# Ledger of designs, part 83: designed miniproteins, single chains, continued (2)

Each design is a single chain, and the fold is of that chain. pLDDT is the mean over its residues in the fold that is shown.

## One batch from the design tools (miniprotein)

Design m7052
Fold by ESMFold2-Fast:
Structure m7052 (fold): chain A 66 residues (1-66)
Amino acid sequence: SKEELLEELRELLEKETDLSEEEIERFIQALENGDDATAAWLLARAKASQEVLDRLSKLAREIMDS
């Protein structure tokens, strides 16, 4: 479900990236609103392993396609 994807995304952003709680909320809102530019910019700012960034990108696409 979209809720389960959002929960996984939020947990990964919180535990595996350097994004603040405010930046995480902005990212989620950008995905829910189809704001690709804001979502891409925030993801580009995130400091994480490539594996985590790839997983976040996949989750973001799945959420936006929902």
Scores: mean pLDDT 82

Design m7053
Fold by ESMFold2-Fast:
Structure m7053 (fold): chain A 81 residues (1-81)
Amino acid sequence: MREKLEEILKLLTEAIKASDTDKEKAIKLFEEAAEKAREAGLESVAELAEKAAEALRKGDERKAAIYATAAALEVIGELIE
């Protein structure tokens, strides 16, 4: 479980970093994070990552950042509990 959480957090972090320079890459990374989160049973994280990807597709960088941050915080919460 912990290894999957670390992988999801890495994907979310890489997606956030790519959001400013390569939106297509960021979208793919958020979608990959959502898929990994769903496989791990983290449905709320998957939904937030999907919303971040959709916000970027619509050009709403602010909403994407909010959803991405919420997803990352949920994963961190799982890692410390």
Scores: mean pLDDT 83

Design m7054
Fold by ESMFold2-Fast:
Structure m7054 (fold): chain A 70 residues (1-70)
Amino acid sequence: SLEEVREELREAIMEEASATMEYLKALIDKKLGVPGAEERLEKALERLREAEERVRELQKKLEELKKKLA
């Protein structure tokens, strides 16, 4: 349903926000020379890319559902 996809999209956007915050924290730590920051930054970038892709997929699904109901 349209409502179900909207809820999934809301959750996906919240995850993207969380992943972005983790990425920024890792980036700051890397600039400060914190040990292990490079590895955390790599993992944070991977998580962020996965979150961005999920949001993109759900946005496409929402648009397709809107077209079927219009």
Scores: mean pLDDT 87

Design m7055
Fold by ESMFold2-Fast:
Structure m7055 (fold): chain A 62 residues (1-62)
Amino acid sequence: LPSREEIEKALRELGLSEEQARKAADLIVKNNYRVTPEQLAKETGLSLEQAEKAVEAVRKLM
């Protein structure tokens, strides 16, 4: 499974800010990689489209 740092780096490469990437990575790891795009968007303030891309990027690291 990808580390929190690997997830954060991948999300930053998608154009998320450092703070957004950190919050999203923390949430993904805390939920044992079992977050929906809707949950991620609601908890982090990302758009649903950004959250969908974030979840897909994490899936590619697995």
Scores: mean pLDDT 81

Design m7056
Fold by ESMFold2-Fast:
Structure m7056 (fold): chain A 96 residues (1-96)
Amino acid sequence: MSREEFDAEVEQGIVDIANAVAKLAMEKGDYESAVEFLERLIEKYPDNADLYTLLGEAYFKLGEYEKAIEWYEKALQIDPSNERAKKLLEEARKKL
């Protein structure tokens, strides 16, 4: 396996863990901690659309619908085929 392929597998593993951690924080109502955690992870993996989608969900749970929309739109700039981001963007737009 190439170094780049190895790094991609490590990134996917970290993103899977991040999804679980962010989901648990949001289930506990700890949305601000989820935001801080996801913002730091996005700095390391800026091209990962799933991280932007999760950050949008955290802002949505905080009632920050305009910020949630911005993060979902950024996710779709990275991956226009992300069906989760599209669905959540429409849900956030209905709140405005």
Scores: mean pLDDT 79

Design m7057
Fold by ESMFold2-Fast:
Structure m7057 (fold): chain A 71 residues (1-71)
Amino acid sequence: SAEAEALLAEAERAYAAGDYETARRLAQKAIELDPTNLRAYGLLADALQALGDSRGAVAVLEEAVKVAEEM
């Protein structure tokens, strides 16, 4: 959706600025609006890794693989 794409773009800008918490929150919201947006899962994982949540990042990437396999 256009809303999910706009949220992902904002999350990408937040990540580039070093605002990893905002990037995480917006990427999560983008996934809630469009659960098949694999790019949003990648950004969420990157934000979680930057915040020190390596286990959360791995879990998000495993979910992205599962979503891709079910598409």
Scores: mean pLDDT 88

Design m7058
Fold by ESMFold2-Fast:
Structure m7058 (fold): chain A 65 residues (1-65)
Amino acid sequence: MDLELELAEGMIQIASWAYGNGPVELKGNEITVYLKESDPEALERFKKLAEEIAKNTGAKLRIVE
């Protein structure tokens, strides 16, 4: 379970950087992403990807603008 959360954190971190966003934090079962991207198209694509990764691992996703 911890391993799955750590893998989700890593995957979301790579996606965050690829889409021009900031760092990712894992605390308990919650993954927090700090948004930096201002392009609505890129932001929506990133949010959808991050939500799917979190959903598949049972993590809670928190997005901070």
Scores: mean pLDDT 78

Design m7059
Fold by ESMFold2-Fast:
Structure m7059 (fold): chain A 59 residues (1-59)
Amino acid sequence: SDEEWRQKGIEFAKQHNEVVVRAAISQIEDARADPNTPPELIPFLEGIEEEAKRRGIIE
């Protein structure tokens, strides 16, 4: 489910440094624009973005 992939994204962000997290977030706009993006990738990247915002890595 989208929620399961979002939670995986949150856990990914918890286990990786800021550089890796920022690199993952930088992909979100391109992933949303690409019709061939796997449907699980968007909620996964959104989970990373959510955790990054909570940690103050991004605004």
Scores: mean pLDDT 84

Design m7060
Fold by ESMFold2-Fast:
Structure m7060 (fold): chain A 69 residues (1-69)
Amino acid sequence: MEFIEEKAERAAERLVKEKAESSGEIGQILTPEMQEVLRHYADLPRDERNALMAKVAGTAVRLYEEKVK
């Protein structure tokens, strides 16, 4: 769990940073790391999926708010 959660957090951080730099194409930024996380997400129990999503969303939102602020 922690390992996949860490991957998701890193992927989210990269996506937000690249977005801030280029403000461009998000569709093409879906890296192999993100694809792997999505596959694992489908196999996780509901409560673990919710925890992973909360972690990723929290990181992405905070990074985005710091950039916009």
Scores: mean pLDDT 58

Design m7061
Fold by ESMFold2-Fast:
Structure m7061 (fold): chain A 75 residues (1-75)
Amino acid sequence: DKAKEALEKGKEAFEKGDYETAIKYYKEALELTSDLELQLEALGNLARAYAKMGKGKEAFEYLLKASEVQEQLRK
């Protein structure tokens, strides 16, 4: 699954402190999947990566998107 592979590469980059590369892979994962659980994970990881870069506005925007997907998963 290419979306899961992109998510894994994003997590590896994040653990190494390469937040720009992590964001790139998390966005790629989000584009490659229609699975709401994978979208939620990618969106949450994007918010976290942007927060680590001091990009509070972008972090908050991705948290809101993650909340919207989480509501869809409850239905």
Scores: mean pLDDT 85

Design m7062
Fold by ESMFold2-Fast:
Structure m7062 (fold): chain A 60 residues (1-60)
Amino acid sequence: MKTFRIETGSLLSAIGAALEAIGELPDAKVTLDGTTVTIEVPDTPEAIARAQELVERYSV
């Protein structure tokens, strides 16, 4: 598995990122801690690319 960490800058953005990750990455493990979202995805190009998109979208 590959781990991605997103610093969202707000609790609302963190909740949004976590919900989107759960919906789009069914095999991922998502952890929410304050404004930080940690996503553990399978080592597949598709899962990695989607996790990277979420990092880019929600990172501050």
Scores: mean pLDDT 81

Design m7063
Fold by ESMFold2-Fast:
Structure m7063 (fold): chain A 72 residues (1-72)
Amino acid sequence: MKIKEIKYRRIGDRVAVEVFDEKGKQVASLLGPPEEVAKRLADLFGVEVEGDFETALKQIAEKTGAKLIELP
């Protein structure tokens, strides 16, 4: 399955992340502490990640070919 977009937003001390395929279908939706969300997302795509939340999301996007988008 090809991933097109990873959208994320910060909500206080938490983050929300939504992942969409090439057809616009949402394939994952996560909400929680940044470290936990990054780990769960990395596990979902079978990617090894290091660093902070932003660095981990960038690594996941690079490995999956997805566009990383920060939402307001």
Scores: mean pLDDT 83

Design m7064
Fold by ESMFold2-Fast:
Structure m7064 (fold): chain A 75 residues (1-75)
Amino acid sequence: MELVKELEETLLRAGELAVEAVATGSEELAREAERLLEKAGELRKEAIEAGYEEEAREAEARALAATRAAYAAVA
């Protein structure tokens, strides 16, 4: 569960930074968001290999929904 938890936390943080980057026009925040998305991709792969495919999918769906809601509020 640690991999899935870290995946969800990383995706939520990436989404927060991406929304802030759009709102502020910050290349620095956009770059940090991209770095976290890359880390999330590695965590997803590790979680799937460890047998947590369904949990990883649910974590990604939850994080995506949160990010999309945040974008709708500022875009």
Scores: mean pLDDT 81

Design m7065
Fold by ESMFold2-Fast:
Structure m7065 (fold): chain A 56 residues (1-56)
Amino acid sequence: SEEIEQGIALAELYAQSGDLEKAIEMYEVAAKKAEERGLELAKVAREKRDEVEQKL
């Protein structure tokens, strides 16, 4: 799940740079991949996505 963790980290960088729409997209991609693998990271990615959406 290194690939999924990297995806989450990239989404976080977009959020920090103020590119909220790209951050949301990257978190959604990471959540979908984690969900397909049955990983708890899916919940983490969704929670972070929702936090960014609240800033829009």
Scores: mean pLDDT 80

Design m7066
Fold by ESMFold2-Fast:
Structure m7066 (fold): chain A 71 residues (1-71)
Amino acid sequence: MSAEEAKKKASELGLEGAKAAEEGDIKTAQRYLEELKELARESKDPDARGAALAAIGEVERAIKQAEEKLK
């Protein structure tokens, strides 16, 4: 996968994961988070890895906000 493809995939997974968390579907959001972690682990390009890590932070933040609303 090219660095550009990895960055685009990270953005898409991050957006879908955050949306799932906002809708209260924490299990689906966690699945997107795991895919992002795999993308970050397998990405050797620093920019692609950075994009995946940024998306991971976005999804984790959305999950935390959704969890706080449920409690």
Scores: mean pLDDT 81

Design m7067
Fold by ESMFold2-Fast:
Structure m7067 (fold): chain A 55 residues (1-55)
Amino acid sequence: EEERKRMIATALAGRLIIEDGLSPEEAVKRVAEKTGLSEEEAQKIVDDILARLKA
């Protein structure tokens, strides 16, 4: 189900950016690969995480 994939993608993106210090571009690729989401969907998730991180 797509909602579950997005939840997993969000958790993974947060970990990669916050804990591992990956660039947004690398996080998008890893999230898309791991979850099977398109790079466009993974980009939106990463952008949301970055917006929260900068706030």
Scores: mean pLDDT 78

Design m7068
Fold by ESMFold2-Fast:
Structure m7068 (fold): chain A 73 residues (1-73)
Amino acid sequence: KKEEAEELLKKGQEYFDNGDLDKAIEYFRKALELDPDYPEAWRALAEVYRAKGDLVMAGIYESLARRAEEKRK
């Protein structure tokens, strides 16, 4: 579960670095399907939506990242 989510996050980051924002979103969402409390994946989605100019969705995903962080101990 955790290792698979980390690999999906890495693939999403590679797509984001190559400018493929839609593929980046797809892989970050897959990581979150395996681990919904994965703050780095939520922040990665926020960054992609910020790059797309969607500040509303970026703000939502930043809030979800903070919630996931709060679930840690």
Scores: mean pLDDT 82

Design m7069
Fold by ESMFold2-Fast:
Structure m7069 (fold): chain A 80 residues (1-80)
Amino acid sequence: SADLEKAIEHVEKAIEAVKKGDLEKAKEYLRKALEHARRARDVRSAVALQEALEAVENGESKEKIIEVLEKALKVVRESL
């Protein structure tokens, strides 16, 4: 799915943003990824991406945020 491929690209950019300490940019990328997962009607990917976005919004540790983002990336990739 083209939408899931775009979701993957945005999650990868979100991980890079978190590693650079740019949490606002990470949230923007995750919102875009979530929109693409919703357009693809992939509930599993949408749930994983929503959990990743909530981890960033709730101020989880950098290590926890990266872990949740990597898990979300794996879920979206497995949904292709």
Scores: mean pLDDT 89

Design m7070
Fold by ESMFold2-Fast:
Parts: C-alpha cells; sequence; structure tokens
Structure m7070 (fold): chain A 54 residues (1-54)
C-alpha cells in the first residue's frame, strides 16, 4: 500500500509542483486547505494519512 501524505498548503505554496513531486516518489497525496480551528494532527492521521506536511 502506498504511503499517504496529508498536505496543508500555506499562502503562496506552489501546491501543484509539490503534489507532482510527492506522487513521483510514490506517495498518495491528500490535500486539506481549510481546517477547523480545533483539529489536531492525530485526528488527521486517523483518516489514513501516514505523514502531514504544512
Amino acid sequence: MKKKVLLIPGNGTDIQTVIKALKAKGFEVIVEILLPPNVNVDTLKADGADEVIV
């Protein structure tokens, strides 16, 4: 099973280039742009993400 990466881009992030690079390395990419203020990293990983990038 491919390693899953959750990506939370900041303002001005070239998200398409980052996604393309991660997919080229064999990662499955999940993108979350807007998060509720009470969400933590452990909750996001419970959705099946192996890594979180902000």
Scores: mean pLDDT 59

Design m7071
Fold by ESMFold2-Fast:
Order: C-alpha cells, then sequence, then structure tokens
Structure m7071 (fold): chain A 71 residues (1-71)
C-alpha cells in the first residue's frame, strides 16, 4: 500500500495544480484507511476544481467515516 501512496504523492508533487492528482491521492489514502489524509487530499482537489463531483462525494463519505470514529 505505501508504494501506491508514494507513487500518487509523486504525481501530486509533479502536478501541484491538478485537481485530478489530488483526487486520486485521496482515493489511495481512503483505501489505506487513512481518513484524515484522504479528507485533506479531497479538500485540495475541491480547492483546485470546485466542480469536481467525485471529490465532493468522496469528501462527504470520508467525513462521515471520521465522525463515526470520533467516539
Amino acid sequence: MEAGIAAFEAIVAANPDSAQAYLLLGEVYYAAGDLERAREAYEKALALDPSNERARANLAKVEEEIRRREE
């Protein structure tokens, strides 16, 4: 899993203005169970492209999972 995360982190570093790169990074963090980093990546994707429906939907989903784990 870490190798996949590192690959997408490198893609974001090479494309820091790409909403798509941050979206994919968020999806990889979510798959790894790292909800906080997934949330941050989705927030960055939306900051770059507010019309990114997938990032918005995934952000809502990850925020719900974080709320469940607050207990």
Scores: mean pLDDT 80

Design m7072
Fold by ESMFold2-Fast:
Structure m7072 (fold): chain A 57 residues (1-57)
Amino acid sequence: LVDEIVELTRRLLRLRGFSDEQIERATEMTREYVETLSEEEQREVKRELERALRELE
């Protein structure tokens, strides 16, 4: 689940035109933050990222 959220974040930032360096830093921070969340909160974050990606694609 955490890995899925990190990869969705990576895809979203890439679509928004962020550099590889910015994406790497942001995804590392995202992993640290998401690991502090409950499984229910992690599923909610994943759903929001999937929705954002659908709107951009």
Scores: mean pLDDT 79

Design m7073
Fold by ESMFold2-Fast:
Structure m7073 (fold): chain A 61 residues (1-61)
Amino acid sequence: MKTKTFLVSRENYEEAVEAAAEFLVEETGMPREAARQLAEKDIRPLLEEQEEAEYTITVQT
C-alpha cells in the first residue's frame, strides 16, 4: 500500500487540494475532477475545526 500525508491549512487550501488530488489520480487512476472533489470533501471539515491539520491518504495496491 501507499500512504501520503499532506499538511493542510487555510492558507494553502487550494494547493493542498490539488496535491492530494494528484496523488489520488497517480495511485488509483480516478478522474482528476473526482479526486479533487474527494480531497475537498475530506479537507474542508478538518479546516472548519482547526487552522492546520494533517490529511493522510492510504491507497491499497
Scores: mean pLDDT 80

Design m7074
Fold by ESMFold2-Fast:
Structure m7074 (fold): chain A 70 residues (1-70)
Amino acid sequence: MEEDLERLREALRKAGASDETIEQIVASVKKALEDPERATSYVVAAALIAIANGEPEAAKTVIRFADELL
């Protein structure tokens, strides 16, 4: 779990996401990993955070990560 979240942080940095967007996304994805019944809602929230912050490549990274792990 923590290794997966660090891997997500690295992927988001590579996609050009800001540190603020990365931590907001990671917080939402961590909730998805801790609560499988609400995982889809937290993943959608993470993608929407990236889009709202003007970082669509970060949103794509979140979707790819969720598809691999969830």
Scores: mean pLDDT 80

Design m7075
Fold by ESMFold2-Fast:
Structure m7075 (fold): chain A 68 residues (1-68)
Amino acid sequence: SAADKLKALAEELNKDPRITAKLVGDDTLEITVSGDVTTLTGLALRIIGDYPDLDVKVEGNTITVTAK
């Protein structure tokens, strides 16, 4: 399910100490990146490329990934 994909993604992202990924609700992943906006943008583009079936939004230093 989409929820299983988000859980797996959260586990992978949390291995990087610069990244904090948290599940909020059943189908939404909130990602906070410490450091520069370049790191944030690079991560967002990677997720868009790897998970084209997920909605990705960037607001400030936070990336929100929602299952469709």
Scores: mean pLDDT 79

Design m7076
Fold by ESMFold2-Fast:
Structure m7076 (fold): chain A 70 residues (1-70)
Amino acid sequence: MEGDVLARAGEALREAGVSPQEAVRLTNLILDLLDAGKYEEVDRAIDLLRQGKVPEARALLEKALEETKK
């Protein structure tokens, strides 16, 4: 499942046309959330990326990661 999620995330990032710096940032956020078991939040972020909603995807990932630290 994790491997499939990472493949889908990489494809969505390529389709969204993000900069290399943004792609690295979003990939790191996704990996941190997968390590935290936040699979639903990662799936939502991938859906947003597929819609071209890069700022919304980033905000969702950052918020979800902060919630794991509260």
Scores: mean pLDDT 79

Design m7077
Fold by ESMFold2-Fast:
Structure m7077 (fold): chain A 55 residues (1-55)
Amino acid sequence: DAGELLKLADKHAEEIAEYVEKNGVPSKEELIAFLRELGFSEEEAEAIAELLLSL
């Protein structure tokens, strides 16, 4: 569910923002790898990455 994924992303919003600030616009693959390091599943990481990249 998109709402749950957004809430999970929001919990790590500062880490995600810092990653983007340091590395510029990441590829979907790079963002997925970073999100997986934060503890998200592959499916969750891919969904969150697509959501963030579409904003």
Scores: mean pLDDT 73

Design m7078
Fold by ESMFold2-Fast:
Structure m7078 (fold): chain A 57 residues (1-57)
Amino acid sequence: ALEKGIEAYKNGDYDKAIQYFEEAFKKGDTRAAALLASVYKERGDLEKAQEYLDKAV
């Protein structure tokens, strides 16, 4: 899921990137939380970005 999310993010498909990163995060991949924070920040959702950044630590 993480690799597919990164490819979607690089292609500007933030909805797909969020979907794949959320799947990876639910499976315990802490890197996905940091990547979700990055996607939400790019979308201007700073509150959601901070929430996931806190979960990455």
Scores: mean pLDDT 79

Design m7079
Fold by ESMFold2-Fast:
Structure m7079 (fold): chain A 59 residues (1-59)
Amino acid sequence: MKEELEKKEIEEREKRKKELEKILENTPDHNYELLIEKIKNSPVLSEEDKKYLLERIEN
């Protein structure tokens, strides 16, 4: 299907989003700056995903 590429991109984006969320839960705050930069510079994450993850760090 022509949608195969879209599904793969969505899966990779969601996988990375979940990976970053899991890291945030288990990472001491001294690593938050690195996670913030990783999130902001990720080409796979949408602006909405970046905002969501940044709010998780801020809260």
Scores: mean pLDDT 68

Design m7080
Fold by ESMFold2-Fast:
Structure m7080 (fold): chain A 78 residues (1-78)
Amino acid sequence: SDAAAAENQKALEELVERLAKLKEESEEEFKEEAERLLREVPERLAELAVREFGVPYEEALEQARRRVEGLIEQAKLK
């Protein structure tokens, strides 16, 4: 489980870096990518959390959505 958590954290850090770079190059493309991530990523993260950690789906989905929103906000502040 620790390995999966470390991989997820690394992926999220890389995502923030990519979003921050995208914002620097094009705010329009940044907005489109952020909206796409909010649409697609929370469900994927929730499914992974249920599979890897046994978290209830509803809780996992809410946590995943909050996490993705937080990453987008972090990228905006860079």
Scores: mean pLDDT 76

Design m7081
Fold by ESMFold2-Fast:
Structure m7081 (fold): chain A 60 residues (1-60)
Amino acid sequence: GPRLAVALVDNPVDTPAILAFKKGDLLEVLKEYPDGTWEVRSLSTGKTGLVGSKDVELLP
């Protein structure tokens, strides 16, 4: 199944590279980068983008 994370904080900034999200949003983790950046897909909007790994928590 999809690897899921939950957003811990709001991010209002939406650019071509960075994903906007709200606290409590469910995100599918697509790729983890060694610098602590993750590529994710929003389950609410279907948009993909980069997030900081400290701003999200992996679900079991």
Scores: mean pLDDT 79

Design m7083
Fold by ESMFold2-Fast:
Structure m7083 (fold): chain A 60 residues (1-60)
Amino acid sequence: SEIEKKIEELEKEMNELTQREHDLLAAGAPKEEVREVAFELAQKTLEYILALMEYEGEKK
């Protein structure tokens, strides 16, 4: 289903953003860059939660 694909894509994006945040912190990147990645990760996490709730609806 489309929702399963969306969940898979969001998981991939969240993993990539998490890795990027770790890399930026390790490199001592500017706070503005770290904040931008953290904000994107937070938004993707919200989308992921909403997609999981929609997927639960599909199981019926």
Scores: mean pLDDT 82

Design m7084
Fold by ESMFold2-Fast:
Structure m7084 (fold): chain A 78 residues (1-78)
Amino acid sequence: SLLEKLKKGIENLAKETDPVVIEVMKRDLIEAIENSDLSKEDLEELYRFVKEQLEKTTNPLARKALEEILKVIEEKMG
């Protein structure tokens, strides 16, 4: 499903250390989320998943990217 693909992308971003790759992955994930037709329930699940990944992420650039993704999900939920 789209939700599972987005979760995999977020998991990969959380483990990334290359600044250029982090920026590209962040941009692509934000675009995919904003253009998605995900239900509110799926967005809430994705939000919880990103928060869980953020707790496990130590790289500052990856953390910042995940925080920006969280904001996009919150804004899309209303």
Scores: mean pLDDT 89

Design m7085
Fold by ESMFold2-Fast:
Structure m7085 (fold): chain A 88 residues (1-88)
Amino acid sequence: MQALADRLRERVVEIARKLVETKDKEEAFKEAKKILEEELEARLKAHPDTPQELVEEAKAKIDEIAKEFAENLEELKEALKEVEEEAK
C-alpha cells in the first residue's frame, strides 16, 4: 500500500513536470489524458478481470482529472517550482 502511494506521488510530480511544458490548457488536457490512459491500460493488463463497469468509470474519471489538471495549470506551475526549489 505505502509503496503504491509513493509511486503514485512520484507519477503526479512527473505528470506536473510534463504539463508545465504545455503551451495552453488544451494541450495540458490532452497530455494529462494521454498519461492517465496509459496508466489505466497498464493496470488493466495487470488485472484483466477488472469489471467493464469499473473500466468505464475509470475512463470517465480520467477525463475529469485531466480537465482539473488543465484548469489548475498555473497552480501546478507554481507548485512544481516550489518542489524543485526544495529538491535543490
Scores: mean pLDDT 69

Design m7086
Fold by ESMFold2-Fast:
Structure m7086 (fold): chain A 66 residues (1-66)
Amino acid sequence: GKAALEKEIEELERKAVRAYILGDYETALRYLEKALELAKKLGDEETVKGLERGIEQVRALLAEQK
């Protein structure tokens, strides 16, 4: 149900933040992309916009890492 998807999105976001803090931008990106897929299935437009911004930020940082 919706609550289970919301919980999975939150868990993926937490994992992405942890990877981001550790400088593992590739892993952070993968978790954020999975969370985005689930947020789109939910139709949660606010969460989708937030995740899209996070993905753009992480992609920029990956490009800077080499």
Scores: mean pLDDT 86

Design m7087
Fold by ESMFold2-Fast:
Structure m7087 (fold): chain A 75 residues (1-75)
Amino acid sequence: AMAAQQAADDADLLRVGEVGREAFEKIRSLLAEGKTLDQIEAELDAEMERRGWTPLERSAARAVLNGYRDLLARR
């Protein structure tokens, strides 16, 4: 039971990592194009809806966006 739960948790963590990396690269690219974080959030939300992302995947992508907001607010 614990081994099966650990395998499921590991799969979720790997997926969060993949989605987070994709979101990070997308946000970085859009920032380089001169887009604001609010414009990037709107584009990211539209992409999540188009791709049918799960709540876990959406949470991972939004965590990256919020990380960028915090970093830029401290400068």
Scores: mean pLDDT 79

Design m7088
Fold by ESMFold2-Fast:
Structure m7088 (fold): chain A 60 residues (1-60)
Amino acid sequence: SLEELLKEAEELGLTIEELRERIKRLRELLKKGVAPKIVEHELERTEKLLEALEKKEAEE
């Protein structure tokens, strides 16, 4: 769930900037054709996490 993903991000100390870097790396892997189904899934998950963290920041 989104709540579980947010807890994971907080426990790992993931920042918005770190998630953006992770997305860049995942997009590079996808372009190279490395494990496309797994990389696509991780990219979607990471993008959802970024959106959730940006929303949390905006709520202040």
Scores: mean pLDDT 75

Design m7089
Fold by ESMFold2-Fast:
Structure m7089 (fold): chain A 55 residues (1-55)
Amino acid sequence: VPPPGPLSPEALEAARYTAEQLRRIGDGIDKGIERAKDIKDEEERMKAIREGIEE
């Protein structure tokens, strides 16, 4: 049986696993943004973001 409390160890592990799945989706967007940080020109920055998201 689950231990006393609002969340069992199994529920916590499932929540962590789900968070990792969502994080992987977010990583694509973050990767695009990170690539653009060193780009001073707006045109090149937007291009780098699009390319990063596509990867």
Scores: mean pLDDT 66

Design m7090
Fold by ESMFold2-Fast:
Structure m7090 (fold): chain A 67 residues (1-67)
Amino acid sequence: SEEVVAFLNELILKAGGEPVTLEEVLGRTKDDPRFAKIRVILEALDTDGDGKVDEADLERAYAARNA
């Protein structure tokens, strides 16, 4: 849980200055069950299939990180 929070905070800070991609999130959290919920949420938010993750997407994932 805390690891997921730390990761999302890192990406939110990064997104303010660097592009964040769905590929980066999926690659960094691959096969880690603690991040399964975050992967599902971010994949669902990428409705256009552009592979881009913005700060709002990361904030939504952060809000829904529990359960």
Scores: mean pLDDT 74

Design m7091
Fold by ESMFold2-Fast:
Parts: C-alpha cells; sequence; structure tokens
Structure m7091 (fold): chain A 63 residues (1-63)
C-alpha cells in the first residue's frame, strides 16, 4: 500500500539521519585529534548520505 511505502521511506530517511549524526561526531573527534584526512573523508561520506536523503524525501513527496 501507499502507507507501507511511505513508512518504509520514512524509516530509511531516519536511519540515514542517525548515521549522519554518528559520522558528524566522528568527524569532530578526528579534527580534534588532528586527523584531518579522516575528517575530510567523513565529511565526503556525510555529503553523499545527505544526497541520498534528498532523493528519498523527493520519492516520499511524490507518494
Amino acid sequence: SVEDQKKKLETEINELKKRISELEREGVRAAIDGDYDTARQLAAEIKELESRIKKLETELKNL
């Protein structure tokens, strides 16, 4: 059903948002430790996950 599809998309979006929060914390720790290479890599991963969320939010809006 449309309701089931909406719930699945909302769950996926929420899981991705939680992952971003975890990566943001790791990025801050890496920067504090002077591990700028790791901080840069985590920032790139966050940007990719944000793009995925935007795509899923568009799919949710079109239901």
Scores: mean pLDDT 89

